# Designed miniproteins, single chains, continued (3): the designs that were tried, part 97

Each design is a single chain, and the fold is of that chain. pLDDT is the mean over its residues in the fold that is shown.

## One batch from the design tools (miniprotein)

Design m11363
Fold by ESMFold2-Fast:
Structure m11363 (fold): chain A 75 residues (1-75)
Amino acid sequence: MEELRERLEALREEADEAAAAGAGRETVAELLLRALAVAEEHLAELAKVEGTEEELRARLAEARAAARALTPFPL
């Protein structure tokens, strides 16, 4: 669990740094999709702790769809 959290936090920091350095929405979206892939790889371990694999899958799918649906708004 902690290892997954550490990996996700590292990817989030990388995304924040990329955005601060002037990277576009597309680069941030790619980093978010990579973070979601990491979470999906650890889904079985998360399900063992929480006992709700189907709910976790649904939440991850929703987050992935949101990341892919990012609009080109510059704000």
Scores: mean pLDDT 65

Design m11364
Fold by ESMFold2-Fast:
Structure m11364 (fold): chain A 62 residues (1-62)
Amino acid sequence: KVPPERLAAAGRAVGAHRVGDKLTDAGIAALAEHLGLSVEEVREATGGGTVLGAMRLLRSLR
């Protein structure tokens, strides 16, 4: 179970590290750190680092 504090931090990282509908590499790295996943796992789980994919991932971990 991912703590709510880490999920909130991950959500803020999505908003801070995006260009259009895509996450930057910094955004992917921040998600990996906050969720306890590898960068590769985050890329896979988010459909290659889309904002929509990241939001769906965060909803699934609530």
Scores: mean pLDDT 82

Design m11365
Fold by ESMFold2-Fast:
Structure m11365 (fold): chain A 84 residues (1-84)
Amino acid sequence: FEKAKQTYLEALKLARELGDKEGEAEALKGLAGVASNEGKYDEAFDYLDEAEKIAKEIPDLEKRIKLENDIGVNWLKVAVNKVT
């Protein structure tokens, strides 16, 4: 999924340039999914940890809670992929 990884990296860069914390967290979540599919579970967890830290900085409480829940679900998906 080289193209998917490149797309998420470009999205991450753009979100950081714009100060878009929501977009930054979503791009990191996407990168975690790509890393997990590549068997790079430590990298996937690192991306999810960074996404969670960024999500906590989102001023909109509703968006923050939604992203934190989404990140938690993706963390579980990575853990399942690592096992089987």
Scores: mean pLDDT 80

Design m11366
Fold by ESMFold2-Fast:
Structure m11366 (fold): chain A 99 residues (1-99)
Amino acid sequence: MVKVTITVQNRDGVSETFTADSLKGLKEAFERVVKLVEEGAEFVVIRYEAPLSPEQKRLLEEMKKEMERIAKEQGRELHLVEVIDSEQREEDRRRAERL
């Protein structure tokens, strides 16, 4: 499964980082992140290598909705940033050089 790293910054500017390499680990990481958003965190960075599995993509979309819902209900703005690492294979580069 694709490794996902989530960094959350609280109101005091302190950052916590969670890393998950399984669907279960990703669910557990998101439960912690959601709790931090409930406690006042407003800045979240999600980093992963594409492509995500369909299950990982659905879970990420569901958790983003939940975090945004909580922040909105508390009258806060959530700043959510996704960083997608794309590993370009050497084979793809060699193919492009032949065109």
Scores: mean pLDDT 74

Design m11367
Fold by ESMFold2-Fast:
Structure m11367 (fold): chain A 74 residues (1-74)
Amino acid sequence: SATEEAKAAAVRDIEAAIARMRAEYPDDPFAQAAIAELEALKREIEAATTGAEVSRHVVRALALLSRFEARRRE
């Protein structure tokens, strides 16, 4: 289904973001906290039953990554 395809794509994107953060910031406790939040959002996406729920959690993950990038620049 479109929902299952969206879930699979979102999970892959989040896993790629987690892997990148672990590689680039292995000793950064802020990155470790962000990774934990991304892993929680990944679990919420896996539990989602509608495309709207998947989209909501993806928006939250993108906001988290945006906050991490902004904090890193300051």
Scores: mean pLDDT 84

Design m11368
Fold by ESMFold2-Fast:
Parts: sequence; structure tokens; C-alpha cells
Structure m11368 (fold): chain A 81 residues (1-81)
Amino acid sequence: EREKKLEELSKLSEEISAIEAQMYASTDPAEIEALYARLTETLLRQAELLAELDETESVEEARAAALAEAEAIRAEVEAAR
């Protein structure tokens, strides 16, 4: 099912890009928090799929890296204001 996972990764990448764009456009703290939650979930799903496709990382380590990436994106969005 490698092809199915690669297709899902492509869709998740599009979702991440869309969420980031919405976070940059939004000025509502509640909306930004909701978008951040969606970003975190999307990045965690992407990390799990990447770990399944490439055994270089444990799922736990991949999830931790995804959480750090979500925090970095949020910090960049906040710094851009």
C-alpha cells in the first residue's frame, strides 16, 4: 500500500500549506488556535506515514519532531505580525 501512503502524504502536504496560509491571514486568536490544532494533527499524521515508509525513525521520535515543527511554524506566524 505504498502508493496509497504516498498519495495521502501529498494531500497532507497540501493541507499543511493551506493551514499555514490561513494562520498568516487570520487575526483572530481563537481561529489561530483552531488552525494550530489542525496543523499539529496533520503533521503528526504525516510523521506517522513517513516513519512507516522509512524505518529511519521510531513513531514516537517522528511524532516529537512533528510537534516541534508545529511549534516552529506557529512561532514564525506570530513573528510575522
Scores: mean pLDDT 78

Design m11369
Fold by ESMFold2-Fast:
Formats: structure tokens, sequence, C-alpha cells
Structure m11369 (fold): chain A 107 residues (1-107)
């Protein structure tokens, strides 16, 4: 559907922003800028995941993937270790890929 396609494009935009944050975590030495980037990324994630839940109400697999992403985001914002933050972003990326696969099953 057109709605599923639009949502897929928003999730792809989320994946692009995640790659950008991984780059900044590796190479940006400004801790205050990195904290702001993590907070901005969280706001973007929350907006996209809200749209996902609204598009697929009652889908238990989507609800579980969304819940896991939200828990990993909380851990990312609480973490003070860059290696741990990068590992958490890798796990979030995997879950976003599972979310895309689920959209294809529902199309």
Amino acid sequence: SAETKQLLMEVVALQIRLVGLQFDLRYNKDDAALQKLKEDFREFVERVLRKVREAFPGDKEIDEIVRQIEELMDQLLASKDKAEQLKLLDEIQRLISELVDRFEELA
C-alpha cells in the first residue's frame, strides 16, 4: 500500500541517521555535541516508532521489535562508554532491519 511504502521510506531515513551517529561516535571528540546528537536521534526514533505502531495496531511482532528498540535507546542514552554505545547501535540497526522484513510480510 501507499501507506506502507511511505512508512518504509521513514524507516530507511532512520537507518541513514543511525549510520551518521555511528560515524560521529567514532570520530567526533566533542562530548557535548555527541550527547545532543544522541538526544536528537532519540526524538527521531520515537517519532518513527509512533508512526509504525499507528500503522500496524495490534501486530505483536511489531510491538515486540518496537519495545526492544526503545529499551536499547534507553541504554544508549545512559551509556558513557563509546564501545558499548556502538554495540547498542549495531543491535538497534539489526532490529530496524527485522522491522523492515515484517513490513514486507504484511504488504
Scores: mean pLDDT 86

Design m11370
Fold by ESMFold2-Fast:
Structure m11370 (fold): chain A 101 residues (1-101)
Amino acid sequence: MSIEEIVEETIEKIRKVKTAEELKEVGDEFQKKMTAYLKANEDKLSPFDLTIMLMMVIATSSEIYLKARQVEKGKISLEEAKKAAIEEIKRFLDLAKEIES
């Protein structure tokens, strides 16, 4: 399993989301899968890179949660929240590739 595979799976799940609650669940699953990936590859990363990656995972899942909450409060549509969540996941991938390169 690669970071790219986790990202692609997460984007596909976001596209299938029908409620704000489901969007929160996808964010939680992303955090769990990425944390498991980082733990499995702990010996391949410097302590600094591992810390930065973990912080990025938390920041990304938190942004997805925030977008879901904005839908619940009627501030944005579910479609806008899904689009923003996909953009956050793609930004995560770009930053992760920079760290691994």
Scores: mean pLDDT 86

Design m11371
Fold by ESMFold2-Fast:
Order: C-alpha cells, then structure tokens, then sequence
Structure m11371 (fold): chain A 110 residues (1-110)
C-alpha cells in the first residue's frame, strides 16, 4: 500500500540517521538505537513484501531485509569486539548506500 511505502521511507530516513550516529560515536547506546530501528524497518519491509505483487519490488524488499538482518548481526559482533572498527564503518556506510537506493526506488511508487 502507499501508506506502507510512506512508512518504510520515513523509517529508512531515521535508520540512516542512527547509522550515521553509530559510525561517528561507536557507542553501545548508539548501537542499541540502530538495532531497534533496523528491526522496525525489517518489520515494515516484511509487511510491504507480504502485500506486494510487483516482482521488482518483491526482490528489492527481500534483498533489503537480508542486508538489514546481516547488519544487526554485524552490530552484535562489533559490540562483542569481534569486528574491527574500520570494517564496521565500511559495512555501515555500505548499508546506508543500499537504503538510499531502496528509498529512491520506492519513491517512484508514490
């Protein structure tokens, strides 16, 4: 629905802001806020995927959900000291780029 697309776009913007904060601060508090935002974004994306019939949107949403799930795992690895700060920063910047592209595609359906 248009309403779910609008909700997803708004949550993408919030998630990008929180990921930028996490890149800058690298604190546990920023990580927890980013993880909560990522989980919300996944939930909205799953709801939109469930009602979408367009194969291009379905593929985009499935790919986005997978990337976000891997991002949550990477944040947990970083919090556990298992991922280097440089690798973590590169990953978070890549995810922000992917979310920006997802947003751009979804905006064409508004």
Amino acid sequence: SKELIEELIKEIDETIKLLNELVRTQTDEAAERAQKSLRRLIEIARRLLAESTDPNIRRLLADTIGELELTIEAIEEFKAGKLSPDKFRVLLLSVQGGLTLTKTVLEKYL
Scores: mean pLDDT 89

Design m11372
Fold by ESMFold2-Fast:
Structure m11372 (fold): chain A 92 residues (1-92)
Amino acid sequence: KEKAMKEITELILEYALNGDESKKEKAIEILKEEVPELKEEEIRERVEKGVEDAKELGIDEELKKLLLEGYEDPDNEEVRKEIEELLEKRKK
């Protein structure tokens, strides 16, 4: 489950960065396998919301790397602090 969710997140972030729709469709397919009880429409909405959220954050290669590191170790306060500092600098 954790490996699949990390892969889904990475694909969503790559689609937000590069506009490669194949990444979005692959994320949808993996999420369908992980959460078969959800209707396809709900799965697509979740992936689309993830992409929109990533774009609102101003996702780039640096932020993508930090977000994926944070996903692997959610208790890593150092990575979380770097994410916060990067987002703060982008706002102003």
Scores: mean pLDDT 73

Design m11373
Fold by ESMFold2-Fast:
Structure m11373 (fold): chain A 93 residues (1-93)
Amino acid sequence: MERLKELLEELIALYEEFNEKVRAGTLTDEEFAAYLARIRALQKEIASLEVSEEELLNELPELVERYLRAARPFMEAVARRLAERRGVPVPAP
């Protein structure tokens, strides 16, 4: 459980850092690619742990809430950035 807490806190911190750079308008294409790579690596490591969503909600509900709060704007920003790169018209941030 302790390792899961550490990995989840690191993942949340990466989402929060990414979101702040998006909000500030300072996120470069190189930084975007680097964040995606780091986040994917952490998600893969977390997925390798034998912990259910039910166990997470029971043991770490506050971290799950923080994760969802940070992950949502991250996912929206990633979707927008990828759509822009494909030439799909999306609203500017």
Scores: mean pLDDT 76

Design m11374
Fold by ESMFold2-Fast:
Structure m11374 (fold): chain A 90 residues (1-90)
Amino acid sequence: MSELVKEIKKLLDEMKALLLKDPDNPEVQKKVRELGKKILELFKKLSEEEQREVLLYMKEIYDEMIEENISQKALDLFQELATELNEIYT
C-alpha cells in the first residue's frame, strides 16, 4: 500500500471516530469537513487503482457505520465526502 493511501485511510478512520462521538456538534462537523478537504486533495494525487482502493475502504466504513446504528447525520456527512471523491474518480 502506498504512503498516500495509508494517510487517507488514517484520516478516514479519524473521521469515523469523530462521527461516532458527537455528529450533532457543529465543531465536530467542521472538523469532519476539514478532514474531508484534506482527503480530497490527497485523493487527486492517487493513481486510478489507488483511488478505487480508497473508495472500497470508504464503502467498508459506511457499511460498518450502518451496522453500528450510527446517526443519519453522521452517515450524511460521510456520504458528502464519498460523493465528491466518486465525482473525481468517474
Scores: mean pLDDT 84

Design m11375
Fold by ESMFold2-Fast:
Structure m11375 (fold): chain A 82 residues (1-82)
Amino acid sequence: STSQKIAEIANEKDPKVRAKKYAELLKLDKELEEAMLELLTNGEIPKEKKQELARKVYELVNERKKPDEEEIKHAEEIIEKM
């Protein structure tokens, strides 16, 4: 369960290790990983970064499939060719 994995990472005592594990689970880029570390350490990050992290958590927890896998793959192929 995705919620179970999030709970397991929440038990990690080192905020740097915790942020890295969340970044791997949520597939965050380096900037969002640094924002997660800041949130876990100081509790405060810019609202826009907090909303972006919340969206990643929401998509993972709710297994939301929009856009579909073909649209995501097509977008990834376009990005790789740029």
Scores: mean pLDDT 68

Design m11376
Fold by ESMFold2-Fast:
Structure m11376 (fold): chain A 65 residues (1-65)
Amino acid sequence: SKAEEAAKEMAKRAEEYKDVTLTAEESEPLLTEAELEAIKVVKKGIESGDGEKGAAEARKILEEQ
């Protein structure tokens, strides 16, 4: 479903940024705190088999901020 795909995409994005090396001088925020929280919720949803629920909660976090 669309929500489940969105959840997976956000989870992959978190993992990609995890491998990105940033210098202190060029600390461009790749992800905001809201986006990190949203990704955590998405990952938990996928692990629980409720990717749609995780994506919906992540969307609320992102819309809030």
Scores: mean pLDDT 64

Design m11377
Fold by ESMFold2-Fast:
Structure m11377 (fold): chain A 81 residues (1-81)
Amino acid sequence: SSAQAQMNAILDRVQSMIKLLETDTSLTPQQVQDILAEIERLIREGQGLARQMDDPIQLARFAILGGEAYYTARLKLQRLA
């Protein structure tokens, strides 16, 4: 479905951005914060789609990715301070 394709695209983008936070040693603190904010917006969009599809597994997956993104960003910000 169109909603499922959109949800998969959001998942791919979020995972790519988390990997960027983990692997890019050139990121500034501001760039880390901007990437985290974008991930959080995408997760909210994905959660909306998952609710529309009545998919509790995908809702849980987005919650886990949100926690992973927050942890990764905070750890990176601590190392940049």
Scores: mean pLDDT 89

Design m11378
Fold by ESMFold2-Fast:
Structure m11378 (fold): chain A 66 residues (1-66)
Amino acid sequence: DNLQKAKELIQRGQSLFQSGDGLRSLSQVAKQHNQEIGDQAEQQADQLYQQGQQLLDEGNKLLQSL
């Protein structure tokens, strides 16, 4: 069922964006204590956003195929 798969992908993508937002907020605080740890957290947040966008794009593509 493409509709069910699309919903799952979109939900996972949204979850990754929320995780990225949280990690980005934490990176700003972390940079005040340790620049390297803060930079690593920011890079990880960027990776989560990229993965989330990929899942959203895949889910939307499946929805368009319906």
Scores: mean pLDDT 86

Design m11379
Fold by ESMFold2-Fast:
Structure m11379 (fold): chain A 77 residues (1-77)
Amino acid sequence: MGEEYEKKGREYLRKGEFEKAAEYFEKAGDAYRESDPEKAIELYELAGKLYALTDKLEKAKEMGRKARELAEELGIK
């Protein structure tokens, strides 16, 4: 599941469809949250940057929150 979302995110990123890329990287992050939380944090941070590039500031803040909450669960500052 997570790898499929990450692949779609990369495909949209290559096409310059940054908002759709962000959506798929967010879904990939959600899918990796339990199995690979460090990867999930990276994917949320990437999704947040892409949402910010498309002026989706509320979504960018949401991604930062998801990354921060997961990092706190792992004891990472």
Scores: mean pLDDT 84

Design m11380
Fold by ESMFold2-Fast:
Structure m11380 (fold): chain A 64 residues (1-64)
Amino acid sequence: DSEVAERVERLAEVMRRRQAELDRLRAEAQRQAARDPSLTPELQREVDRREEEARRELERLNEE
């Protein structure tokens, strides 16, 4: 089924893009926390939120 092959390829592309975005976000958060440690809890919540969003997006794409 060609549609299944296209879906798998699309999922792989989304996974790679989301991983790159999360890696960039973590690096930025670490740099900001190094400059101002008082921001660490806020930055950690932002990273956690974006990771959860990425996970839900992938689950949604995998199901439908």
Scores: mean pLDDT 78

Design m11381
Fold by ESMFold2-Fast:
Structure m11381 (fold): chain A 96 residues (1-96)
Amino acid sequence: MKYAEVYRQTLKIKLPENTTPEQVRAFFQAIMQALEETGAKLDSVTLFDTELEISVTHETKDKVQQAVAKIKEIAEKFGAEVTEESPIELAMAPVE
């Protein structure tokens, strides 16, 4: 498989304890829309109960910063807590 250098940041997002599955889906859809608007991609997603770990990637650091900023704004609207598990760093990602 071909790999290319991208910028990546991993975020851990904790939704409120009383968040419904429907609200989790709405939150994820809002994140996906923010990524589409910025051109950033999800490299990985892990969901356990109300805790979401996502890795956001793009060829440019600025676009990762824009995507993460939008995700933080969405998280605030949902009452979610965002922890930056990593700085924005160079990583290898599969290319299509």
Scores: mean pLDDT 80

Design m11382
Fold by ESMFold2-Fast:
Parts: C-alpha cells; sequence; structure tokens
Structure m11382 (fold): chain A 97 residues (1-97)
C-alpha cells in the first residue's frame, strides 16, 4: 500500500469519478439529458486531470463541477454530487498543502 500524496490523489480522483458515475446513471434513468451532459463533461475533465496528475486542474474542475451541479433541475442528484465533489476538493487542497 502507498502512503504517498500520489496515492491519496488517485483515491480522490477515483471517488470523484464514482460519484459522477452514480449521478449519471440515475440522471439517464430519469431522462434528464441536461444533467447527463453536465456529468459526462465533468467526468471527462476529471479523468484527464487524473491521467495528468494535475492537482491544480483537479481542484479547479471539482470546484466548477460542484457550482454547476447545484444549478441543475434535479436537486437531489445535483446537490448530492456537488456535496461529494466539494468535500473531495477540500481533501485534495489539504493533500497538496
Amino acid sequence: AFESKEFQFDVVAALAIIALSIGLNTARKLGDEETVKLLEKYRDELSKAAENGDYDKMIEVLKKAAEDLKTVKNKEIGEWTASILERLRKQLEEIKA
């Protein structure tokens, strides 16, 4: 097992992708196309930041995704996902410090 910042970064990235994927699965079942597109966009952006090991970009995307998800019509999906991403953003800022 790793105790490195790199391992902790990978855990944050994985948990963010899982949270977005849960929201995406539910939004698809409900036919909420706008929420689906937003979740797919941020899942792609987070995956790219994770692949590049870009801490600053990951923090930026997590923050922007949480802000945008609070504006979606389905408040349960939007607010739940935003809450998880905001918590992960704070964790990543502590790891980077």
Scores: mean pLDDT 85

Design m11383
Fold by ESMFold2-Fast:
Formats: sequence, structure tokens, C-alpha cells
Structure m11383 (fold): chain A 68 residues (1-68)
Amino acid sequence: GKELAIKALQSIADVGNDEAREEAQKAIEYLKEGKYDEALVHAQRAGDLANNPAGKAAAITAIEVAKK
């Protein structure tokens, strides 16, 4: 769950622009705090800003699994 989500978000950050990196980092921070709904919002923004639909889908799926 969490580890896969963090890995997907780190991948978005590594190839994204500055805005995508900031959103991915916020999503990782919320995820570590167990704030899954906030993490999902920032993960979606990171994926969209990076134009990375595969990374976005992977991060969202992993966060949803971790939330359950």
C-alpha cells in the first residue's frame, strides 16, 4: 500500500516539473500521516502536472488500497 504509493509519487517527482514535484511531495507527506483523502488530491495534481497518466493511476490505486 503506502510503499507502492510513495514509489509511484517519487517517480512522478523525478520526471516532473517543479509544480508536479511539490504536489507529489505533499501527497507523500499526507500519506505518511495517514491522511489518504488529502494525499489523493495532491497525487492527482502531481500526475496531471507531470502529464504522467500511468504514474497517476499507480499512485491513486496504491493510496486507495492503503486507505482500506
Scores: mean pLDDT 80

Design m11384
Fold by ESMFold2-Fast:
Structure m11384 (fold): chain A 118 residues (1-118)
Amino acid sequence: SPIELLEKAIDSLKQGKYGEAANYAVEAIVLESKKENPDENLIRAAALIFTLAYAKINGLLTAQFMGELFAKDTKYVHPKAQPVILEAVREAMTLLSQGKADEVIKRAEELLKEAKKK
């Protein structure tokens, strides 16, 4: 499920497994995007985790570029999810530029908790 993939993404990120974290977060977005109405909290949380994980691997500018490119991929990303991903990438970039990686994780965990209330 998208929730289980996002939980794996956060766990991998906390273990320093940034490649696995990025892959699980992307898979969560792709799978959630197959629904008629994607959950915005889940999409936002996964995009935050993806951006942080990619920033750890390739740096902030590459993470921003890849996040924005992925958001515009009409093959894998639902049209309703695109603005949510772009906003989350922007939020993560702002926090990461301030050295606040822990706040990105906390925000993603709060959003995931809300997504689980369904």
Scores: mean pLDDT 88

Design m11385
Fold by ESMFold2-Fast:
Structure m11385 (fold): chain A 108 residues (1-108)
Amino acid sequence: SLDERVRRIEEKLETELTPEQLLAVADHLIGVLDELIRDPSLTPEQQALLRSLKGTLERYKAALRANPDDPEAREDLVLAIRGTLVAIRKYLPEEKAQRVIDEVEAAV
């Protein structure tokens, strides 16, 4: 079911969201990553990964905000969000990964 939920999120990110809605999803995800960076149960390596993912999201969010009608800026932010979900599922404990997916699903 988690794989099906992630697939539905990815489909919505690619095809259904306006630039404004996509920016709101990115802002929400950045907020969730900020909370996780402060989680004492995570390793320093996991915290460093989250900081890197947050930086990438902030960079591509800024690019889309500057050029909302640019299809490449939109695609880059979608790929950054998708890449964040992949990395979190691979490198974080399952409960933390599931929380992030729940939060992103609520924002789409």
Scores: mean pLDDT 88

Design m11386
Fold by ESMFold2-Fast:
Structure m11386 (fold): chain A 92 residues (1-92)
Amino acid sequence: ELEEVKKQLQTEDKLSEEEAKALAPLVLEIKELVEKLKKKIEEEGLSDEEVLERIKELQEKSRKEFEEMLARGASNVELAKFVVEKLKEILK
């Protein structure tokens, strides 16, 4: 689980051991939150079109903030934490 994500970041993405250790728990959390979001959308009985519309609205709302973080030179860890925070807000 966590060790598998860490190994993938080191081998496939060529990240350092320290960076992989910092990112692995965030990547796992993002994966879990995305699965919860998909389940919530399915439970609401939304059509594929309605699901796509919600995804688009979420992307548009966070796009400016994400672009500002990238422009500031935010680290991969900071970007991952931002994604986690936004997904948690959506799930409330």
Scores: mean pLDDT 72

Design m11387
Fold by ESMFold2-Fast:
Structure m11387 (fold): chain A 85 residues (1-85)
Amino acid sequence: SLLEEVLSTLSPEDLKQLLDINIKTASDLLDLYPNNGGHRGLARRNIKDAKLILDYMKKNNLISEEEAKEYQKKIDENEEKLEKA
């Protein structure tokens, strides 16, 4: 995919920064605008992108198992917030 092509040009540190930004943006949107459908939609997109980045990093051995678990936990917490109507 185009996203995977872009991710291949980034360093592991840049990938972690992008992962952090996507998770933080989703979390902030859900905390500040919990009942706004548009902001919830943007948060879903950010979490989907975070999942793709994490999967890419795991597939290419760019992240430790411990760090991957921590990021997965943060993604799961945001998905739980998205399920609460």
Scores: mean pLDDT 83

Design m11388
Fold by ESMFold2-Fast:
Structure m11388 (fold): chain A 90 residues (1-90)
Amino acid sequence: AEAEELRRGAVLAVAAEYLRLQLEKEGVTDPEEMRKRFAALHAEVAANPDVERALEQLEELEERLEEIYDDEEKREEALKGLEKLREILE
């Protein structure tokens, strides 16, 4: 039970970070629109966590760390977080 909850949490964490970066790339600045999209994602993951998709998104996030973070400390923190999520999902 706890392992399934941990996996669902990891899927949500990866998907949420991916969505955050996608919204930033799209220039979405409306807090209401952002909140709605994150709420929809949370509901989707709660109903049907897609581990395979989360692993694909995780790989894309890892490949884009240098483009996303120009601060070395923030990149290292992000990489450690992504590595931990990968351990949970694999």
Scores: mean pLDDT 77

Design m11389
Fold by ESMFold2-Fast:
Structure m11389 (fold): chain A 89 residues (1-89)
Amino acid sequence: SELVEVPEEEREIVKPALEAARAIAADPDSEEVRTEGALRALESLKRLLEKKGASKEEIEKITEEALEALKDLEEARKKVEELKEELLK
């Protein structure tokens, strides 16, 4: 719903990063998969932004926002894992 305010071009650019983040969250126990997926999504994002003539500042901002979203997801996963361990005890 919040994405309704996002310009169409930004939606297309952000979509691969969000899909990568969701895929990482769905596949819980591979740091390699998480790292590779995140880096690939960010690389694709940067290339797409460059192609559309985005400024270096804009590319950096969107990349930072994607990294923040991925960090948030990683923190949520670690918290869930801690709670699972406590519940298993």
Scores: mean pLDDT 66

Design m11390
Fold by ESMFold2-Fast:
Structure m11390 (fold): chain A 99 residues (1-99)
Amino acid sequence: MKEKILETAKEILKLAEQIRKAVEEGNFDEARKLVIELGKKASEFAKLLTEMGYKDLAEKIIRKVIELSKAVQAKDGEKALRYADELIETVKEAIEKVK
């Protein structure tokens, strides 16, 4: 389980960084596609975190993914970058706690 959480976390970080870059470039169509993929991976990651006893981190991650999705749909680059950065930091926090 721990190894699967770490690999899923790395995949989410990669997607979040790709979304951040797409938003910085004004490519909201690409960001929207990446957010759909991120949502699927984040749901799996939250499930794994909850099973390990990290329910607060799981809920925080899902909340940030929802806010990021809303910002991307609204084409709000400032909020999208902020929520992407906050998601990246929260996922890194989860990695440190699970290690």
Scores: mean pLDDT 86

Design m11391
Fold by ESMFold2-Fast:
Structure m11391 (fold): chain A 66 residues (1-66)
Amino acid sequence: MEELTGVVVEVSGDAAKIESLDTGEEFLALRRGDGKSWAVKSLKTGRQGTTEGPLAVGKRVTIRVY
């Protein structure tokens, strides 16, 4: 499992976009049923992972990729 640093660039309901500061990848984030975590998928590479906590535009987050 790899950890990437990202910045939340967009939030719309249960969906968000996060840009990786490490790789420049854009991740689509979808809120999971627990309301506390987000499933993320790279729009460039297709790799999947998770991020935790509330998302807000401009927030730095850690993405854990599988």
Scores: mean pLDDT 82

Design m11392
Fold by ESMFold2-Fast:
Structure m11392 (fold): chain A 92 residues (1-92)
Amino acid sequence: SLEDLDRLEAEIPETIEYIKSLPPEKKKEVSVKLAELLAGAAKLLGDEELYKKAEELKEKLKENEPTEEDFKELEELGLRLVELAKKKLEEE
């Protein structure tokens, strides 16, 4: 529902801040899993650009420690996917 997507949109920044608070090993592990989840969501929604961006971020996070810029990209990808999902619901 639209209300569920509004809640998810509000929870995305809180989720990113939580991940930032994790120990380094868990922070990396969870960030990779989040990027993988976002790539799956983009594929299901049919957005090839968002899918490619999420996949590239996932591969970067596997090889490198997450940076503040990486967390910003994860948040922006999540918010863009929620916006796309809302738009798809409105096209019904």
Scores: mean pLDDT 85

Design m11393
Fold by ESMFold2-Fast:
Structure m11393 (fold): chain A 88 residues (1-88)
Amino acid sequence: MNELIEAAERGGEVLTKAAPKEYSSVVKKLFDGLVKKLRELAEDKSKKDDLKKLAKMASDLLRQGGDWFPEARDELNKLGDEIEALAA
């Protein structure tokens, strides 16, 4: 559980740094909210399916970020794969 949240936090940091300066605050806010929700869902065993869905969404967003920001693509794809593996 902690490893999944840590991977999502790292992904948000990488994506925020890769984003154009005008987008960095919006990307940071989006991922901060996503990580907060993942943390809340991780504390409730009845929300395991919701946790998996949100983790997949985070993973998909990181991969999409790699397509938008090719310089960070390999790192973002790796973090996306890590999040999916940890949520399985």
Scores: mean pLDDT 82

Design m11394
Fold by ESMFold2-Fast:
Structure m11394 (fold): chain A 89 residues (1-89)
Amino acid sequence: PIVKVPRKEPSKEVQEKVDELVKKGLEAEKKGDYETAAKYYAEAARLLVEGGSGDSTRVTSLAIRAVGLLIDAGSKEPLTLGVKVESKI
């Protein structure tokens, strides 16, 4: 049997906590603490999933942000120069 999966906005409580975690991540990124910033973004994404949010857009955005920061923390080279960016079809 198939059960319909709800896909709605996160609860007010979850959204507020996510916003706070995102702000903390941005502050850590501003200080150059990319690993700490990535942890905050990852926690925000996890909180959305735990909160029952089926919205993959917010979860994916936060997860991608966290991964990007971990890559930046591991290298001092400008990864944006020459990196492949292709999303067709």
Scores: mean pLDDT 64

Design m11395
Fold by ESMFold2-Fast:
Structure m11395 (fold): chain A 102 residues (1-102)
Amino acid sequence: MKERIKKLAEELKPLAETLLEIMEKMTELAAKNPDPEVLRKALEELLKKNLSPEDIKKLEELAELVKSLSSEELEEIAKELGDEKAAIVLGFARAYAAIVTL
């Protein structure tokens, strides 16, 4: 499991800047309207506009994997990667998992 998470984070690392921009927009939207359905729909639209279907599928797999981890386990993986962009990808996947389970 841990090795698969690291591999997906590395593969999605080139999208780190795009994911940060999406996260920023989602944070602004959540501050104005905390409706879970509005947040889910906005996230889905932003992902479809900015990522390929293949990258979205990888992000969905990563989100499902990180959902099963404790915060401590996820922090250890981020520390082991030692890469700011990979850490951003992991943080986004965690936020994605939280939004889609609202």
Scores: mean pLDDT 81

